# Designs tried in a protein design run: designed miniproteins, single chains. Part 49

Each design is a single chain, and the fold is of that chain. pLDDT is the mean over its residues in the fold that is shown.

## One batch from the design tools (miniprotein)

Design m1687
Fold by ESMFold2-Fast:
Structure m1687 (fold): chain A 98 residues (1-98)
Amino acid sequence: GDIGLLQIELVLNTLAVRSAELDAAGASDSELQQLKDEAIARLNAILDEAQKKGKIDMPSDDDVQKTIENLVQGAAQIGIDDPEAARASLAKVQKELD
């Protein structure tokens, strides 16, 4: 796939694994929210770079932010619900980047 898509997948799968680890450790909602905020910032940085390079034609900024927030919430929840699958998905994405 496109390197930008692989970077997005890396952010989301890393978030899923780290969310699972924080949940298993009994971390606070604040720590989980900080992790999600970091993922949102990284996704925005990837998309901003793609737009500057003319690689992506995006709808509205509001639609983009809603999509990013939904992806981040979904990835964190998937990791908490199935930590083993989240770890396997992260390993696969990391291998594709090598």
Scores: mean pLDDT 79

Design m1688
Fold by ESMFold2-Fast:
Structure m1688 (fold): chain A 99 residues (1-99)
Amino acid sequence: SEAIERLERLREELEELVEQSDDPLLGVMVKLVDEIIEALRKEDYFSLSINTALLRMIRAILKLMPDSEIPEEVRERALRIIDEIVKIVEDVLKENGKV
């Protein structure tokens, strides 16, 4: 699946950010992306929706974090990756009539 391949690439990009900052919130985001990929593979749209909602909550928290806790460049890149993941999930849900 193209969607799964794109999500796996975005997961790798998040792993690179975890290595750069050691922030535990970024590690939680990687786990949520793993759950999203698994839910998509199983066509579990309920779990897909829940884990995507949790990712949006993490996004909101990350946006409010000061630069003293996470470098601005890492934070901005993480926010962009989340936005792309959310778009991929929304496109999949729309294609399957779940939106």
Scores: mean pLDDT 83

Design m1689
Fold by ESMFold2-Fast:
Structure m1689 (fold): chain A 68 residues (1-68)
Amino acid sequence: GYVTEALQLQKQADQLKAEGDALMAQDEVSAKRGKMLYKKADELQAQADANQQKYDDERARVRAAVAA
């Protein structure tokens, strides 16, 4: 479902950022490679966020119905 796919995408994005950060700390040459990983992570994060935002809209509707 949405949660499983979004979680996997976010987890992978977070791992790529962590690895990219480690590479950047190692050397300036490695920093360029880390930048590529960050770009990939950003794309995955954007997709996961878009899916999550749709779900968030449903939550708002449910809360409004419960509050009424």
Scores: mean pLDDT 76

Design m1690
Fold by ESMFold2-Fast:
Structure m1690 (fold): chain A 60 residues (1-60)
Amino acid sequence: SDADLAYAAGALGGKEAMLEGGEKAGEESRRKAQDVYGKLYGEEGARAAREGALAGMREA
C-alpha cells in the first residue's frame, strides 16, 4: 500500500541519516519524509513515513 511504501522509505532514510549524521540528521530525514509522503498520500502517508523514520533511527 501507499502507507507501506511511505513507511519503508522513511525507515531506510532515517536509519541512513542517523548512521551518517546522528540524531539531528535523523530528525531532518524524518521531517523531509513526512513532508514528501504527506504531499503524495495525505495524512496517512505522512504518519507512515514518520513512524518508519523513527523506527529506522532506532535501528541505527
Scores: mean pLDDT 85

Design m1691
Fold by ESMFold2-Fast:
Structure m1691 (fold): chain A 58 residues (1-58)
Amino acid sequence: ATKQELALEFARALQFAEAEAILEEDPSLVEAWNELADLYEKVGAVSKAAEVRQKGAA
């Protein structure tokens, strides 16, 4: 499994901190950052979603 796949599995399990830790090691994984942000928005964590979108865009 890739880091992207592992991070998305953690995010789907609502293990957001673990997913973020994996993606912080490779911020070029823009698609995974965007999917994490979408999941934060779905659970109502709008401010955290905005934060991770910024990280994916940088």
Scores: mean pLDDT 75

Design m1692
Fold by ESMFold2-Fast:
Structure m1692 (fold): chain A 61 residues (1-61)
Amino acid sequence: SEEEVERITKVIVVEAENRLAQGADPQALADAYRSGAEQARKNGLETVAEAFERAADALRA
């Protein structure tokens, strides 16, 4: 559901913010989230896949 996608996306974004504060590379994080989305979709987890894609897009924007 849209509500679940939003909740998961917020959790991922908060984690990304913490990792960026620790010196993580934004491009590497975006790539990792894109890979996470593909893995989730492969396992039939469309809600999780959508959340990872939204987080990756936010990080690259």
Scores: mean pLDDT 83

Design m1693
Fold by ESMFold2-Fast:
Structure m1693 (fold): chain A 82 residues (1-82)
Amino acid sequence: ISQDAIQHMQQGQNISNQIGDTQSSQAFQAGISRLQSGDNTGAIGGVQAGGNRGVSVANQQGNTDSAQRIQQVTQQAIDQIN
């Protein structure tokens, strides 16, 4: 369960980096670190921060595909943490 959540957060981090959004990438990385330390609430917070910002940045760029993918991996990560 936690490994699947980490993989989805890593996908969010990678997509954020591809669109030049280092802040969202860092938020996903913080979420991964929190989950690995047993802080599920902190992990969800990091994923939500990265996902919300990443979707906003991708949409502002007109990159609808990246926005959709960030939204999907964010939701999958949250569902797998819970």
Scores: mean pLDDT 86

Design m1694
Fold by ESMFold2-Fast:
Structure m1694 (fold): chain A 78 residues (1-78)
Amino acid sequence: MSPEEIIEEAKRRLLAARPEQFELAVAVFLTEAIERLKELDPELAEVVEKQMERAAAGEFADAAALVEALDRAIAEYK
């Protein structure tokens, strides 16, 4: 699985999660994605990890806002 596929799968799972499970979905799906990315692209893993930290700090209202921030951060990295 490519780094791009790992990120797309994580984004899809975040968007499919119920709003009341958003915090848990972030913790589970982004942690899984970050661990996979550390083996393939450690620098991209760091980019995703920073967005997870922002989500943990309560910076995003919902999964859509987090996914948009992930897309922007990844685009700036590439």
Scores: mean pLDDT 83

Design m1695
Fold by ESMFold2-Fast:
Structure m1695 (fold): chain A 69 residues (1-69)
Amino acid sequence: SSEELKEEARELAAKLRAMGTPEAQRLADRIDSLIETFDLAERAKDEEGVKKIQEALRDAIAEAKRLLA
């Protein structure tokens, strides 16, 4: 679900910030920004925007998992 995706992203952003590297900080900031944009798109009932943001968020999650491995 959209909420499960956001929760996973928030958990990964917290782990990235704990790494203390500039690369991890930038990715965490991007994840936070994507979650905010996602919430705005859902409130606007922009279904196409939600799908695009979900794809970007999944890509960011994959990058976060790669950095944390």
Scores: mean pLDDT 88

Design m1696
Fold by ESMFold2-Fast:
Structure m1696 (fold): chain A 72 residues (1-72)
Amino acid sequence: MKQQLIDALNGVKELAKKVPDKELAEKTIKAQDEIINLVNSGASEEEILKKVKENYPLIKQAVKEALDAITA
């Protein structure tokens, strides 16, 4: 379970690297790193979900821009 979540978070980081807006890319990567650190530190599922929800608008925008860049 823990490794699968970390793998998914790393997948989003790799996708964020394809975002042309470097500031958005860096913010998204840092957000994923914060969640990975919470998982590795043994934070509660509630704390992890809260952080994911807080970062969701940023992640959503990064995914959209990465997809737009790939399909251009």
Scores: mean pLDDT 79

Design m1697
Fold by ESMFold2-Fast:
Structure m1697 (fold): chain A 76 residues (1-76)
Amino acid sequence: SAEETLDLLYARGKEAADRLEAINPELGKQYRARLDQAYEEAVRALKESPEKGAEAMQKLTDLLEEIEAEVRRLEA
């Protein structure tokens, strides 16, 4: 379901933010706050419409990719 996909994306994002926080605590905390906000927005959007839910899920996916890219950049 869309809700299950959302929860999996959020779990993945939290793991990525935790990894980032281990390398750069301030940056990791900032990304975690953005991730938490994006998750709450996606939960709300999914209740409004499939279209809004898809847009919010894409935003959360883009944020996850951004966090994972920062981890790769700092580990290089």
Scores: mean pLDDT 86

Design m1698
Fold by ESMFold2-Fast:
Structure m1698 (fold): chain A 69 residues (1-69)
Amino acid sequence: SDSRQNLIQAITDGARELADRGGPEGAQGMVDLARMAADMGLTDAARGVADIAEEHGYLDAAREARRHA
């Protein structure tokens, strides 16, 4: 369970790093990260990435990220 929580934290930190980098690369990175999290069964982490994207104004990326969750 601790390794799962550490992975969720790493995904959240990665999403914030991508949002800070910005641009099309940051937006696409967040979509890819959400898809990867969802593929690992980390649905709440995938939704968290979508929320971070939306908070930073990447509305299209946030919508795509939510589709994977």
Scores: mean pLDDT 87

Design m1699
Fold by ESMFold2-Fast:
Structure m1699 (fold): chain A 78 residues (1-78)
Amino acid sequence: MEELEELKKKVEELKKTKFEEVKEAAKKIKAGEKLSDEQLENLMEFVSTLSELYSLSKHLGDEETAKEAQKLLDEVLS
């Protein structure tokens, strides 16, 4: 499905370019620290895209993709 492949592609690009920044932003928000506008935007886009990928893959029965999306969410939000 084109929508699923588009979401997977977007997640892979975000993972390559923003993953460490997003993990640091998530740590700061858990500590009650203020994020910059760029950090907040990157975090929100990453989490939103992964949540969409997880929901769509669960709906389509793609348990492998759903599991990978959940793993990335756990790595960022843990």
Scores: mean pLDDT 80

Design m1700
Fold by ESMFold2-Fast:
Structure m1700 (fold): chain A 98 residues (1-98)
Amino acid sequence: LSPEQEVDVYESLVRMYLALARLLLERGDEEGAVEAAERAARITKETIRYARENGLEEKAKEVAELTAERLRELAEEAKDPEAKEAILRLAEEVEKEK
C-alpha cells in the first residue's frame, strides 16, 4: 500500500471505533464508549505520526482536526458527565498533535 492508502485504512479504523463508541452510548454503556473513544484517539495519534514520517503533513493536520471534531460531537451524546469530560480530553489530546 502507498502511505496515502495506509492512512485511509487507519482513518477507516478510527471511524469504526467512533461508531462503536456512539452505539455503546446509545445502549447506556458509558464506560465501553470511553474505551472505544480511547482506541480511536490512540490509532489517530499513530496515524498522524505515520503520515508525518511519510511527508503527508497536510493529511496529518486534517486527520487531527477531523478526529477531534468527531470526538467533540461524540461527547455531546454522552449522558454521564465523567464520560463526556473523558471524551473531550481525548479530543484535546488529538488536536494538540496537529
Scores: mean pLDDT 88

Design m1701
Fold by ESMFold2-Fast:
Structure m1701 (fold): chain A 72 residues (1-72)
Amino acid sequence: HMTEEERDALFEKYDTNGDGFLSKEELKKVLEDLGYKPTDEEVERWVRLFDTDGNGKLDKEEFDGFLRALER
């Protein structure tokens, strides 16, 4: 079970350019750090599902929603 504070810290760790978004490459690194081995196709599908503004990146709210959906 991951807290909002833990998700926030994880987002900040991988938002290396400070733009408030995670790219597909950064999201893949987050998932690998959490012990997942996602394919590029899986990462692309998840970004497409959670990217509500269509910029090809996830903001902090979209990222939180994604991690909640992934956590079973």
Scores: mean pLDDT 75

Design m1702
Fold by ESMFold2-Fast:
Structure m1702 (fold): chain A 76 residues (1-76)
Amino acid sequence: DAATLEEIYRLMDELAELTRPRRGPSVAEVVRAMGSHSLAVLASWLSLVSGRKVPVPASYEELKALAEEIIREVRE
């Protein structure tokens, strides 16, 4: 739903800040500006920003959980 998608964008912004010196947030900015809700596009962006392969999840809730996991790992 919209609330879950907003949380995903928030997590993506957080991850982009954590990885900014290495990758830059240009892809995240494009995805958000286009208003893309595609799970595949969002998963691809997570893969690029995190530097790991993120599978296309079955739901936004799964994508949110993956983003939260990646942020935890990046912070450590």
Scores: mean pLDDT 67

Design m1703
Fold by ESMFold2-Fast:
Structure m1703 (fold): chain A 56 residues (1-56)
Amino acid sequence: TLEEHGRLGLAIREGNYEEALKLMGEDPSEENVKAFKERIDAMTAGGRAGAAALAA
């Protein structure tokens, strides 16, 4: 729902990746938190340009 989407975005902005993973129905394990954080960091650091470079 729109509310769940808003909560997910807020959790990511606050660096609460455990909450973000729980909202997505994923196991908030250290491994999953690390993988999720690395993905968000890659997207944030390069924006759409960084994402395009990683996809190439």
Scores: mean pLDDT 68

Design m1704
Fold by ESMFold2-Fast:
Structure m1704 (fold): chain A 94 residues (1-94)
Amino acid sequence: MLEEEVERAVRELDEAVRRSTEVNSETARRAREEDGSDEETMRRMGEAGYLLAGFSEEEARRLGEEITRRTLERRERLRRLREERERERRREEE
């Protein structure tokens, strides 16, 4: 399948997003608080990005959904790990 091409594109996109987020950290924070629909927006932007990169409409939709799902899962997992680590530290301090 397109796993290698997708993985490379995802890595490049992830790095670009990281740089963009660092530059506009405060703007991104405000947008997240105001925008209750970040999931849908992220999915649509992902679709548009892959479509412009030359993927078919079907592939662009699938890739947009996949990258959005992975981003949300990664964020949720990171949040849970932080909470669990804070709980463990607090118990050890007590």
Scores: mean pLDDT 65

Design m1705
Fold by ESMFold2-Fast:
Structure m1705 (fold): chain A 89 residues (1-89)
Amino acid sequence: NREEVEKLLKEFEELWASLSPEQQKAVSEMLPFAKTLEELKKLIEEILKRSSEKALAAVRGYIARIRTIQLHERRDVEGLRELASEVID
């Protein structure tokens, strides 16, 4: 669903903008081939375009992990590494 994809991308973008520089670096280090916000959005969008229940649930879970990093300064970004692995050949 395109509307759900756009909503999740917007949530990610808003979360990214609210992260500290250290938190943004931690997220970027887990996705070495997606070092910019634009590259990360592209990867997430490509995953969401698969429109599988698993893909949607995974992205929602990783957005929740980013929120946890923001709230507790914990650098738990393993979910984003998993997303990158699913997109990168």
Scores: mean pLDDT 62

Design m1706
Fold by ESMFold2-Fast:
Structure m1706 (fold): chain A 75 residues (1-75)
Amino acid sequence: SPYIEELKKLGDEAIEKAKTASEEERKNLFVEFMKKALEIRDKAVEDGYSDEELDAMDDVIVETILKLFGLEKKY
């Protein structure tokens, strides 16, 4: 999916920047990532993507958030 590829690229760029970021800069990176990620997800919904594709996009978003903050979530 082009949208999943775009989300992964966006997430990887944010994670890389976060490695050298201050706490304040990391929060700004999170806000920018979420804004762009939700815009991509909204486009996928508008394009009639399946629940399975949307779940895969949501998984990429969650994984990116966890990596941005160095959090391990046991789910």
Scores: mean pLDDT 81

Design m1707
Fold by ESMFold2-Fast:
Structure m1707 (fold): chain A 69 residues (1-69)
Amino acid sequence: MKAPKLLKLKLTKNADGTLTVTEAEFSDEYISDEEFAELSRRLAEQVRRDGTAELELPEGKPMKLAKPS
């Protein structure tokens, strides 16, 4: 299956260590499985470090993820 291109994604880490996807929105465009896997790995690392991760793409320009703080 093809992975849809992300337009908006918001993740939150719960107190018990589980993760909740609070928002997810996808485009009609598709990205490769490799790109999707890399994006998922980056988001998971940000959540582990910061407790949250956020992605928003204006017009397919460079992504902005939650900063490592």
Scores: mean pLDDT 62

Design m1708
Fold by ESMFold2-Fast:
Structure m1708 (fold): chain A 96 residues (1-96)
Amino acid sequence: SLKEKAEKLYKEIDELLEKIRSFTPEQRAKMDEARKKIFETAEKEGDKALEALVYFLESQLYALKAIIARENGDTEKAEEYRKKMEEYQKKLDELS
């Protein structure tokens, strides 16, 4: 489902974010509360809102992957991930 896909994307984003920066317990609590509200809003607004959330999260995931690849000196992978980020941003923009 779109909800399950969004939940998996949030988990992968969290794993990558921990490689880039650390969060305090207070910051994590705020992130969890924000996510809960985002999911509740998307569920209320319907499948198109959930699809938009998935595209947004895919874009964030690839942005993080591009940053990590660049820091590791893998310029080719960084560029591939940047293009994937742009693809999902375009898909998000094409949603009404």
Scores: mean pLDDT 82

Design m1709
Fold by ESMFold2-Fast:
Structure m1709 (fold): chain A 119 residues (1-119)
Amino acid sequence: ASEAELEELLRAARRLGEEATEAVLYKAMLNSLRQQGAPADRIAAVEAQLAAQAAALAAVLPATRRLLERDPERAVEALAEGGLFGAALYVDYRVAKSEAEKEAILEAFLAEVEALIAE
């Protein structure tokens, strides 16, 4: 409710956008390395990076959910500041023509974040 609390929630949302953007890129890199039969040490390094990103996402998700419940417009903007993963959500959310469509977009986004954490 305070300005300091809002600032903390905004920082969490921006960090979620950053970590999720990197996680998507590293997951794509991991899939490519596995397909090419890359050395085990190279694959292990990318897997360790993804595990660290999953932990970071899990840490900031509760605060991001609170912001989405309170101020979804600001939450979506903060997520977009973090990178391409949040920017994709911002585009989808902005072009949505109904409250039901906006809610479905946010639920799909949260499901994608939970899938990144479950890795």
Scores: mean pLDDT 86

Design m1710
Fold by ESMFold2-Fast:
Structure m1710 (fold): chain A 96 residues (1-96)
Amino acid sequence: MEKEKEYAKELAVRALTAKGIVEAAEILEELRAGRISEEEARARIEELQRRADEEYERLMKKIEEGIEEEELKKLEELANKYEPKARALVEAERAA
């Protein structure tokens, strides 16, 4: 139970961090392409951060109350989906 909760917390941090990097990069790409204004990009990033904070608090509360296997699998799927994309984006930014 305790080790499972620690694993779930680590997964939540990994998944939400990677997803946030990808979603923020998509907003910045829209700005770079001239499809949105700097003001709109800022507003979208602020909303993204607010949603991420709410989701993080929700997940931490659920993990403390008890881990659902389905929720844990969803976190693993998110981490596997977004971590490679986040890594590629960080490397591309370093090359620019």
Scores: mean pLDDT 81

Design m1711
Fold by ESMFold2-Fast:
Structure m1711 (fold): chain A 57 residues (1-57)
Amino acid sequence: MDPMCVAARIALEQALKDDPQANIAAVVQDVSEALNLPQQCHARLLAYARQLQEQLR
């Protein structure tokens, strides 16, 4: 996985742990824009965020 995608994943995990009820699309979009991620990484983060949010429930 691209190092930027790994960093984004870590940031996403932290954000969802801090607020498990956060809007996934908004969090992923914010992280993706901040790190200028390619669309492939964005799509992976969306899928991962949904799974992670369910795990935190």
Scores: mean pLDDT 76

Design m1712
Fold by ESMFold2-Fast:
Parts: structure tokens; C-alpha cells; sequence
Structure m1712 (fold): chain A 88 residues (1-88)
């Protein structure tokens, strides 16, 4: 659910010391809401909290979501491939 995704995002943000990383995750969450990928974002956040992926892998997904949401040079296929790679 969106509420669960927002709760997990806050939990990740609260564990970070870098304001740039916090802002990147907040931007990724807004992007995921805009393009309807909040469930995929939830799964990625959960894997990070479980120690199954790195912060850099989360930031890669977040960057791709943001780029796609603003109409940048990233395709839906690029986003889906990256999510599948990170989620395993």
C-alpha cells in the first residue's frame, strides 16, 4: 500500500546521515507516486531494510524513477529492468 511504502521510506531516511541521500529518496518516492510504481518502490525499500541490497542500488532505482517521471532520457523498459535486477 502507499501508506506502507511511505512508512518504509521514512524508516530508510531516518537511518541516513547524508541530506543528499535523504532528498534523493524523497524525490524517488514522489516519482514512484507520479508514475504508479509505489509497490515496486515498497519492495526495493524493504530489501534495503533487510540488508539484501545496498544504498547505491536503491539510489540507482530512485534516480531511474525520477528521470522517467520528469520525461528524461530513461525508458519504462530501463526502469523495469533495473527494478528486476535489484529485486532478484
Amino acid sequence: SLEETEKLAKEVIDKLDDDTHKSAIESALRAAKRIGLTEDMRKVLKKLLEGKISLQELLRVGGALFAYAIGGPVTEEDVQRLIEEVLG
Scores: mean pLDDT 86

Design m1713
Fold by ESMFold2-Fast:
Structure m1713 (fold): chain A 57 residues (1-57)
Amino acid sequence: VAAPATAPAILGFLPNLPVPDEEFFEKVRELAALIARGEITWAEARELLEKFLKEKE
């Protein structure tokens, strides 16, 4: 179990968004698969995720 730190608090901001959105989870899985394959970087995945969330609000 990871110790509490400032960085995880930033990630905690994300769960404040409406959770009844299965499209969001599908997008996360898609981006995670691309990262796992080494096709994109974590930074690029974050930008794509933010863009997706901005479109959905």
Scores: mean pLDDT 63

Design m1714
Fold by ESMFold2-Fast:
Structure m1714 (fold): chain A 80 residues (1-80)
Amino acid sequence: SRRELTLKNLERTINEINEALKENPSVKQSTKEQALMVSYQLIILQGMMENKEISLENGEEEAAILQKEAQRIIEQIKAQ
């Protein structure tokens, strides 16, 4: 289903942030804090979608926004 696919994509993105931080332990504190904030927002969205507290349409929209933010912060982590 579309919901299951979105949830899998959120989990994958959370894991990618965690791996980027593990592989780059010398990253600046501010970058680490931004990465953790995006990760927490993804975890909250995952929970809201699992509990049907957000519509599928709104959940997909928020997921797309957070995934773009995650990509930017991952690139920033790898550049340090």
Scores: mean pLDDT 88

Design m1715
Fold by ESMFold2-Fast:
Parts: structure tokens; C-alpha cells; sequence
Structure m1715 (fold): chain A 77 residues (1-77)
């Protein structure tokens, strides 16, 4: 849904600001949407935010590990 995409984008922007990282947003948004839809999660805003934060932290912990041949996150110096 459009609201889910916006919630994902807002969560990514907030995480980037707080953690000084930059994501490949288009790829990450699509992957997160697919993860949430496949997981059978309640799609209310609070649960979506928590799931997104967990996924974004995993991407940071795996910095420079390619997913589908592309980097998903870079640390800002």
C-alpha cells in the first residue's frame, strides 16, 4: 500500500539521520515491503516501524555484504 511505502521511507530516513548511514532506498524499500507481506505481520504503523528498524540494523551490521549483487548500505564518514 502507499501508506506502507511512506512508513518505510520515513523509517529509513530517520535511521539514516540517527546512524549516519546511507541506504540504497529503492532496493531496501522493495525488500522490506516483500519481507513484511511474506511474514504475515500485522501492518499497523507501530509493528511496521519495529520490523523496519530490525531489518535496517541487520543491513548496517552486514555493511558491504551484497544482496542480489548490490550493496544496500554505506557508512558516512
Amino acid sequence: SEQLKKDIEDAIAQFEKENKVQFNRDKIIKDIENYIKAGGFDTNAEITQKAINFILQDYVDNLDVPVNGKLLVRKLV
Scores: mean pLDDT 65

Design m1716
Fold by ESMFold2-Fast:
Structure m1716 (fold): chain A 96 residues (1-96)
Amino acid sequence: MEAELEARRQRLLEEMRSRLKATPAQIAQVESLLDQIYAESTPEQVLTVLEYLEAALNPEAFPTELADLRKQIDENFTPRLKELVDQLLAIIKQAQ
């Protein structure tokens, strides 16, 4: 699981660099926020966050998945973890 989560994290960051043209500062902030989520959550919660962010990069293709994953986050995550997720989404939206 660790290798799978790391590979998905790297693909997410690469998508942000290549498709969204995110700045180095935005990428560094995303990496920092992901490090905090990894430290404060379970592997299952990390997977949910990565799936949510992957869907958020392609919202037109994954509207149902976005809604379902956000519901899981809202119901199961602490206020702190939700704040970190919302900060990640804000960076993705700024880069778009």
Scores: mean pLDDT 82

Design m1717
Fold by ESMFold2-Fast:
Structure m1717 (fold): chain A 61 residues (1-61)
Amino acid sequence: MKEQQISTAGQNLVTAVKNGDTAAANTAGNNLKSLLITHYGQDEDHAQSAVNTLKLYGKEK
């Protein structure tokens, strides 16, 4: 359950970044960050690093 929520949030972020939708990417990134903090007890710094990594992945042509 937790893994599926994280996977879905990550996919939403990658899709938004790939579409060039900055507003959707920010929303999806914030959602993923929140899920990482609430479900896995990650520090904000660690959660933000994960979001940044997925944003870079979504920027691949």
Scores: mean pLDDT 75

Design m1718
Fold by ESMFold2-Fast:
Structure m1718 (fold): chain A 81 residues (1-81)
Amino acid sequence: SEIEELLSKLSEDEKRMINGILRHLQEHLGLSEEDLEKLRLLLAKVVLELDDKTALEEIGLLVQAAVRAHREGVSLEEVLR
């Protein structure tokens, strides 16, 4: 799958960071598996495709979008579009 291919290109440290973010969001916000998989894909793309500074800013925005989706009771996709 696209997610598996992207994840295979990440370094061990990048995988740990992404998994850490997703675990915290799942534990504290109770995100759906669908939203977690969408976030995993987006985080992997950001880390692989953007420079370090832009990637950090975009990761912050994606985490904020997940928090807003939880607060507003809507899907992650709805907040991002």
Scores: mean pLDDT 78

Design m1719
Fold by ESMFold2-Fast:
Structure m1719 (fold): chain A 99 residues (1-99)
Amino acid sequence: EKAKEWEEEREKLAKEYPTAEEIIEKLEKLEKEVEEVQKKILEKSPKLTEEQKELSLKASEETREKLLKYFRENLATDEGVRELALDLIIHYEEFLKKQ
């Protein structure tokens, strides 16, 4: 049950990163690692054109920049935003594990 496992991981991360600042710092570090990994995966993908690789990287970067801005503005005051940030940490860590 992925939903149950994600709830448990969310609770664990909330204990490990109790402040908004700690969550943002963790996200920024993971974002950098994910971007490096995505570049390496795309370079090794013979079925993708260079244009498709560039579009994929740009879309990912723009999404991450928008999310980080939203988190910086809202994470300290909104529990739903905090949960979303923790979910994103789980998503990034799972992505890195598949490496």
Scores: mean pLDDT 76

Design m1720
Fold by ESMFold2-Fast:
Structure m1720 (fold): chain A 100 residues (1-100)
Amino acid sequence: MTQIVTVTLLVKTSKPVPDQTIRFKMEVNGVTVDVTVEIKRLSDNTVEVTITLTSKEELSEEEIEDLIEKAINYVKTLVKSEYGVELTVVSKEVKVEILE
C-alpha cells in the first residue's frame, strides 16, 4: 500500500525564484514520509509549488494536515535562507490517493 498526497500551491514571491526540485524526508508517529517539492516559476512574482508526500502507510487527515503545514513552513524557511525571498500562499489544493 502507498499513500500519495499532492499539494498544489499558488505562491506570490517578494523576488524571482528559479525553478527547482527539493527532496527531503519527514516523520509522523514513526512513519517515514518522502517529500518532493517542485517550484515552477510563472512570473517574476509568482511560482507554482507542488508538494508530493509519499508514505507506505495510511495517514489520518490530522497527520496529513500537520505534515502539509510543516512542509510549507520548511520550504518558506529554505527559500528565505537561500534567496532572501518571502513566500505568500494565495491558494492551496490537496489531493489524496491510495494505491494498493
Scores: mean pLDDT 86

Design m1721
Fold by ESMFold2-Fast:
Structure m1721 (fold): chain A 116 residues (1-116)
Amino acid sequence: SIEEKVEAALEEIRENGLFAYLSRKFDPELVEALRNRDIDRFAKVLSLPPELVEKLRAIAAGDREPLRELLADETLAPGLKLAALAFAYAVGLISEEEFLELFRPLYKEHLELYGL
């Protein structure tokens, strides 16, 4: 079920950390860009729109408001919100506990949207 996939992802992240989880699922270039806080490489790999890239720059500078706005944007795809959330965690703006709480509903929406 979708619920089982969500719980499995959360347990993998709790046990092994976000970067280990991403390394199993995604291209090494994406993981390395995120690990190095390389906004331009991260944006290129994910084909992120310029307005989202500018919000990521503010997030990297310690501003929580762009993250709140992105997560509340009902027109933004859950995959893009997950990308912003992973970036916020990577730059230390949010804790692992806060990340996991925000990840749960977004990942569920993502799986439902794509029938995964």
Scores: mean pLDDT 85

Design m1722
Fold by ESMFold2-Fast:
Structure m1722 (fold): chain A 56 residues (1-56)
Amino acid sequence: EPSAEFKEKVKEILLANGYSEEEAERFIQENDPELLKALPQDVREQLRDLYLEELK
């Protein structure tokens, strides 16, 4: 289960890439598959790397 710190970092990455705070919160809370598909590959890779870092 992701920490609050991890969720905040995910939100920061999405905001830095032009997504709204509402979209970022929806991504974190609902895990919206349409939003995931809309993310550029580089952004998805950043989120994956962040997730791997959280596990350590």
Scores: mean pLDDT 72

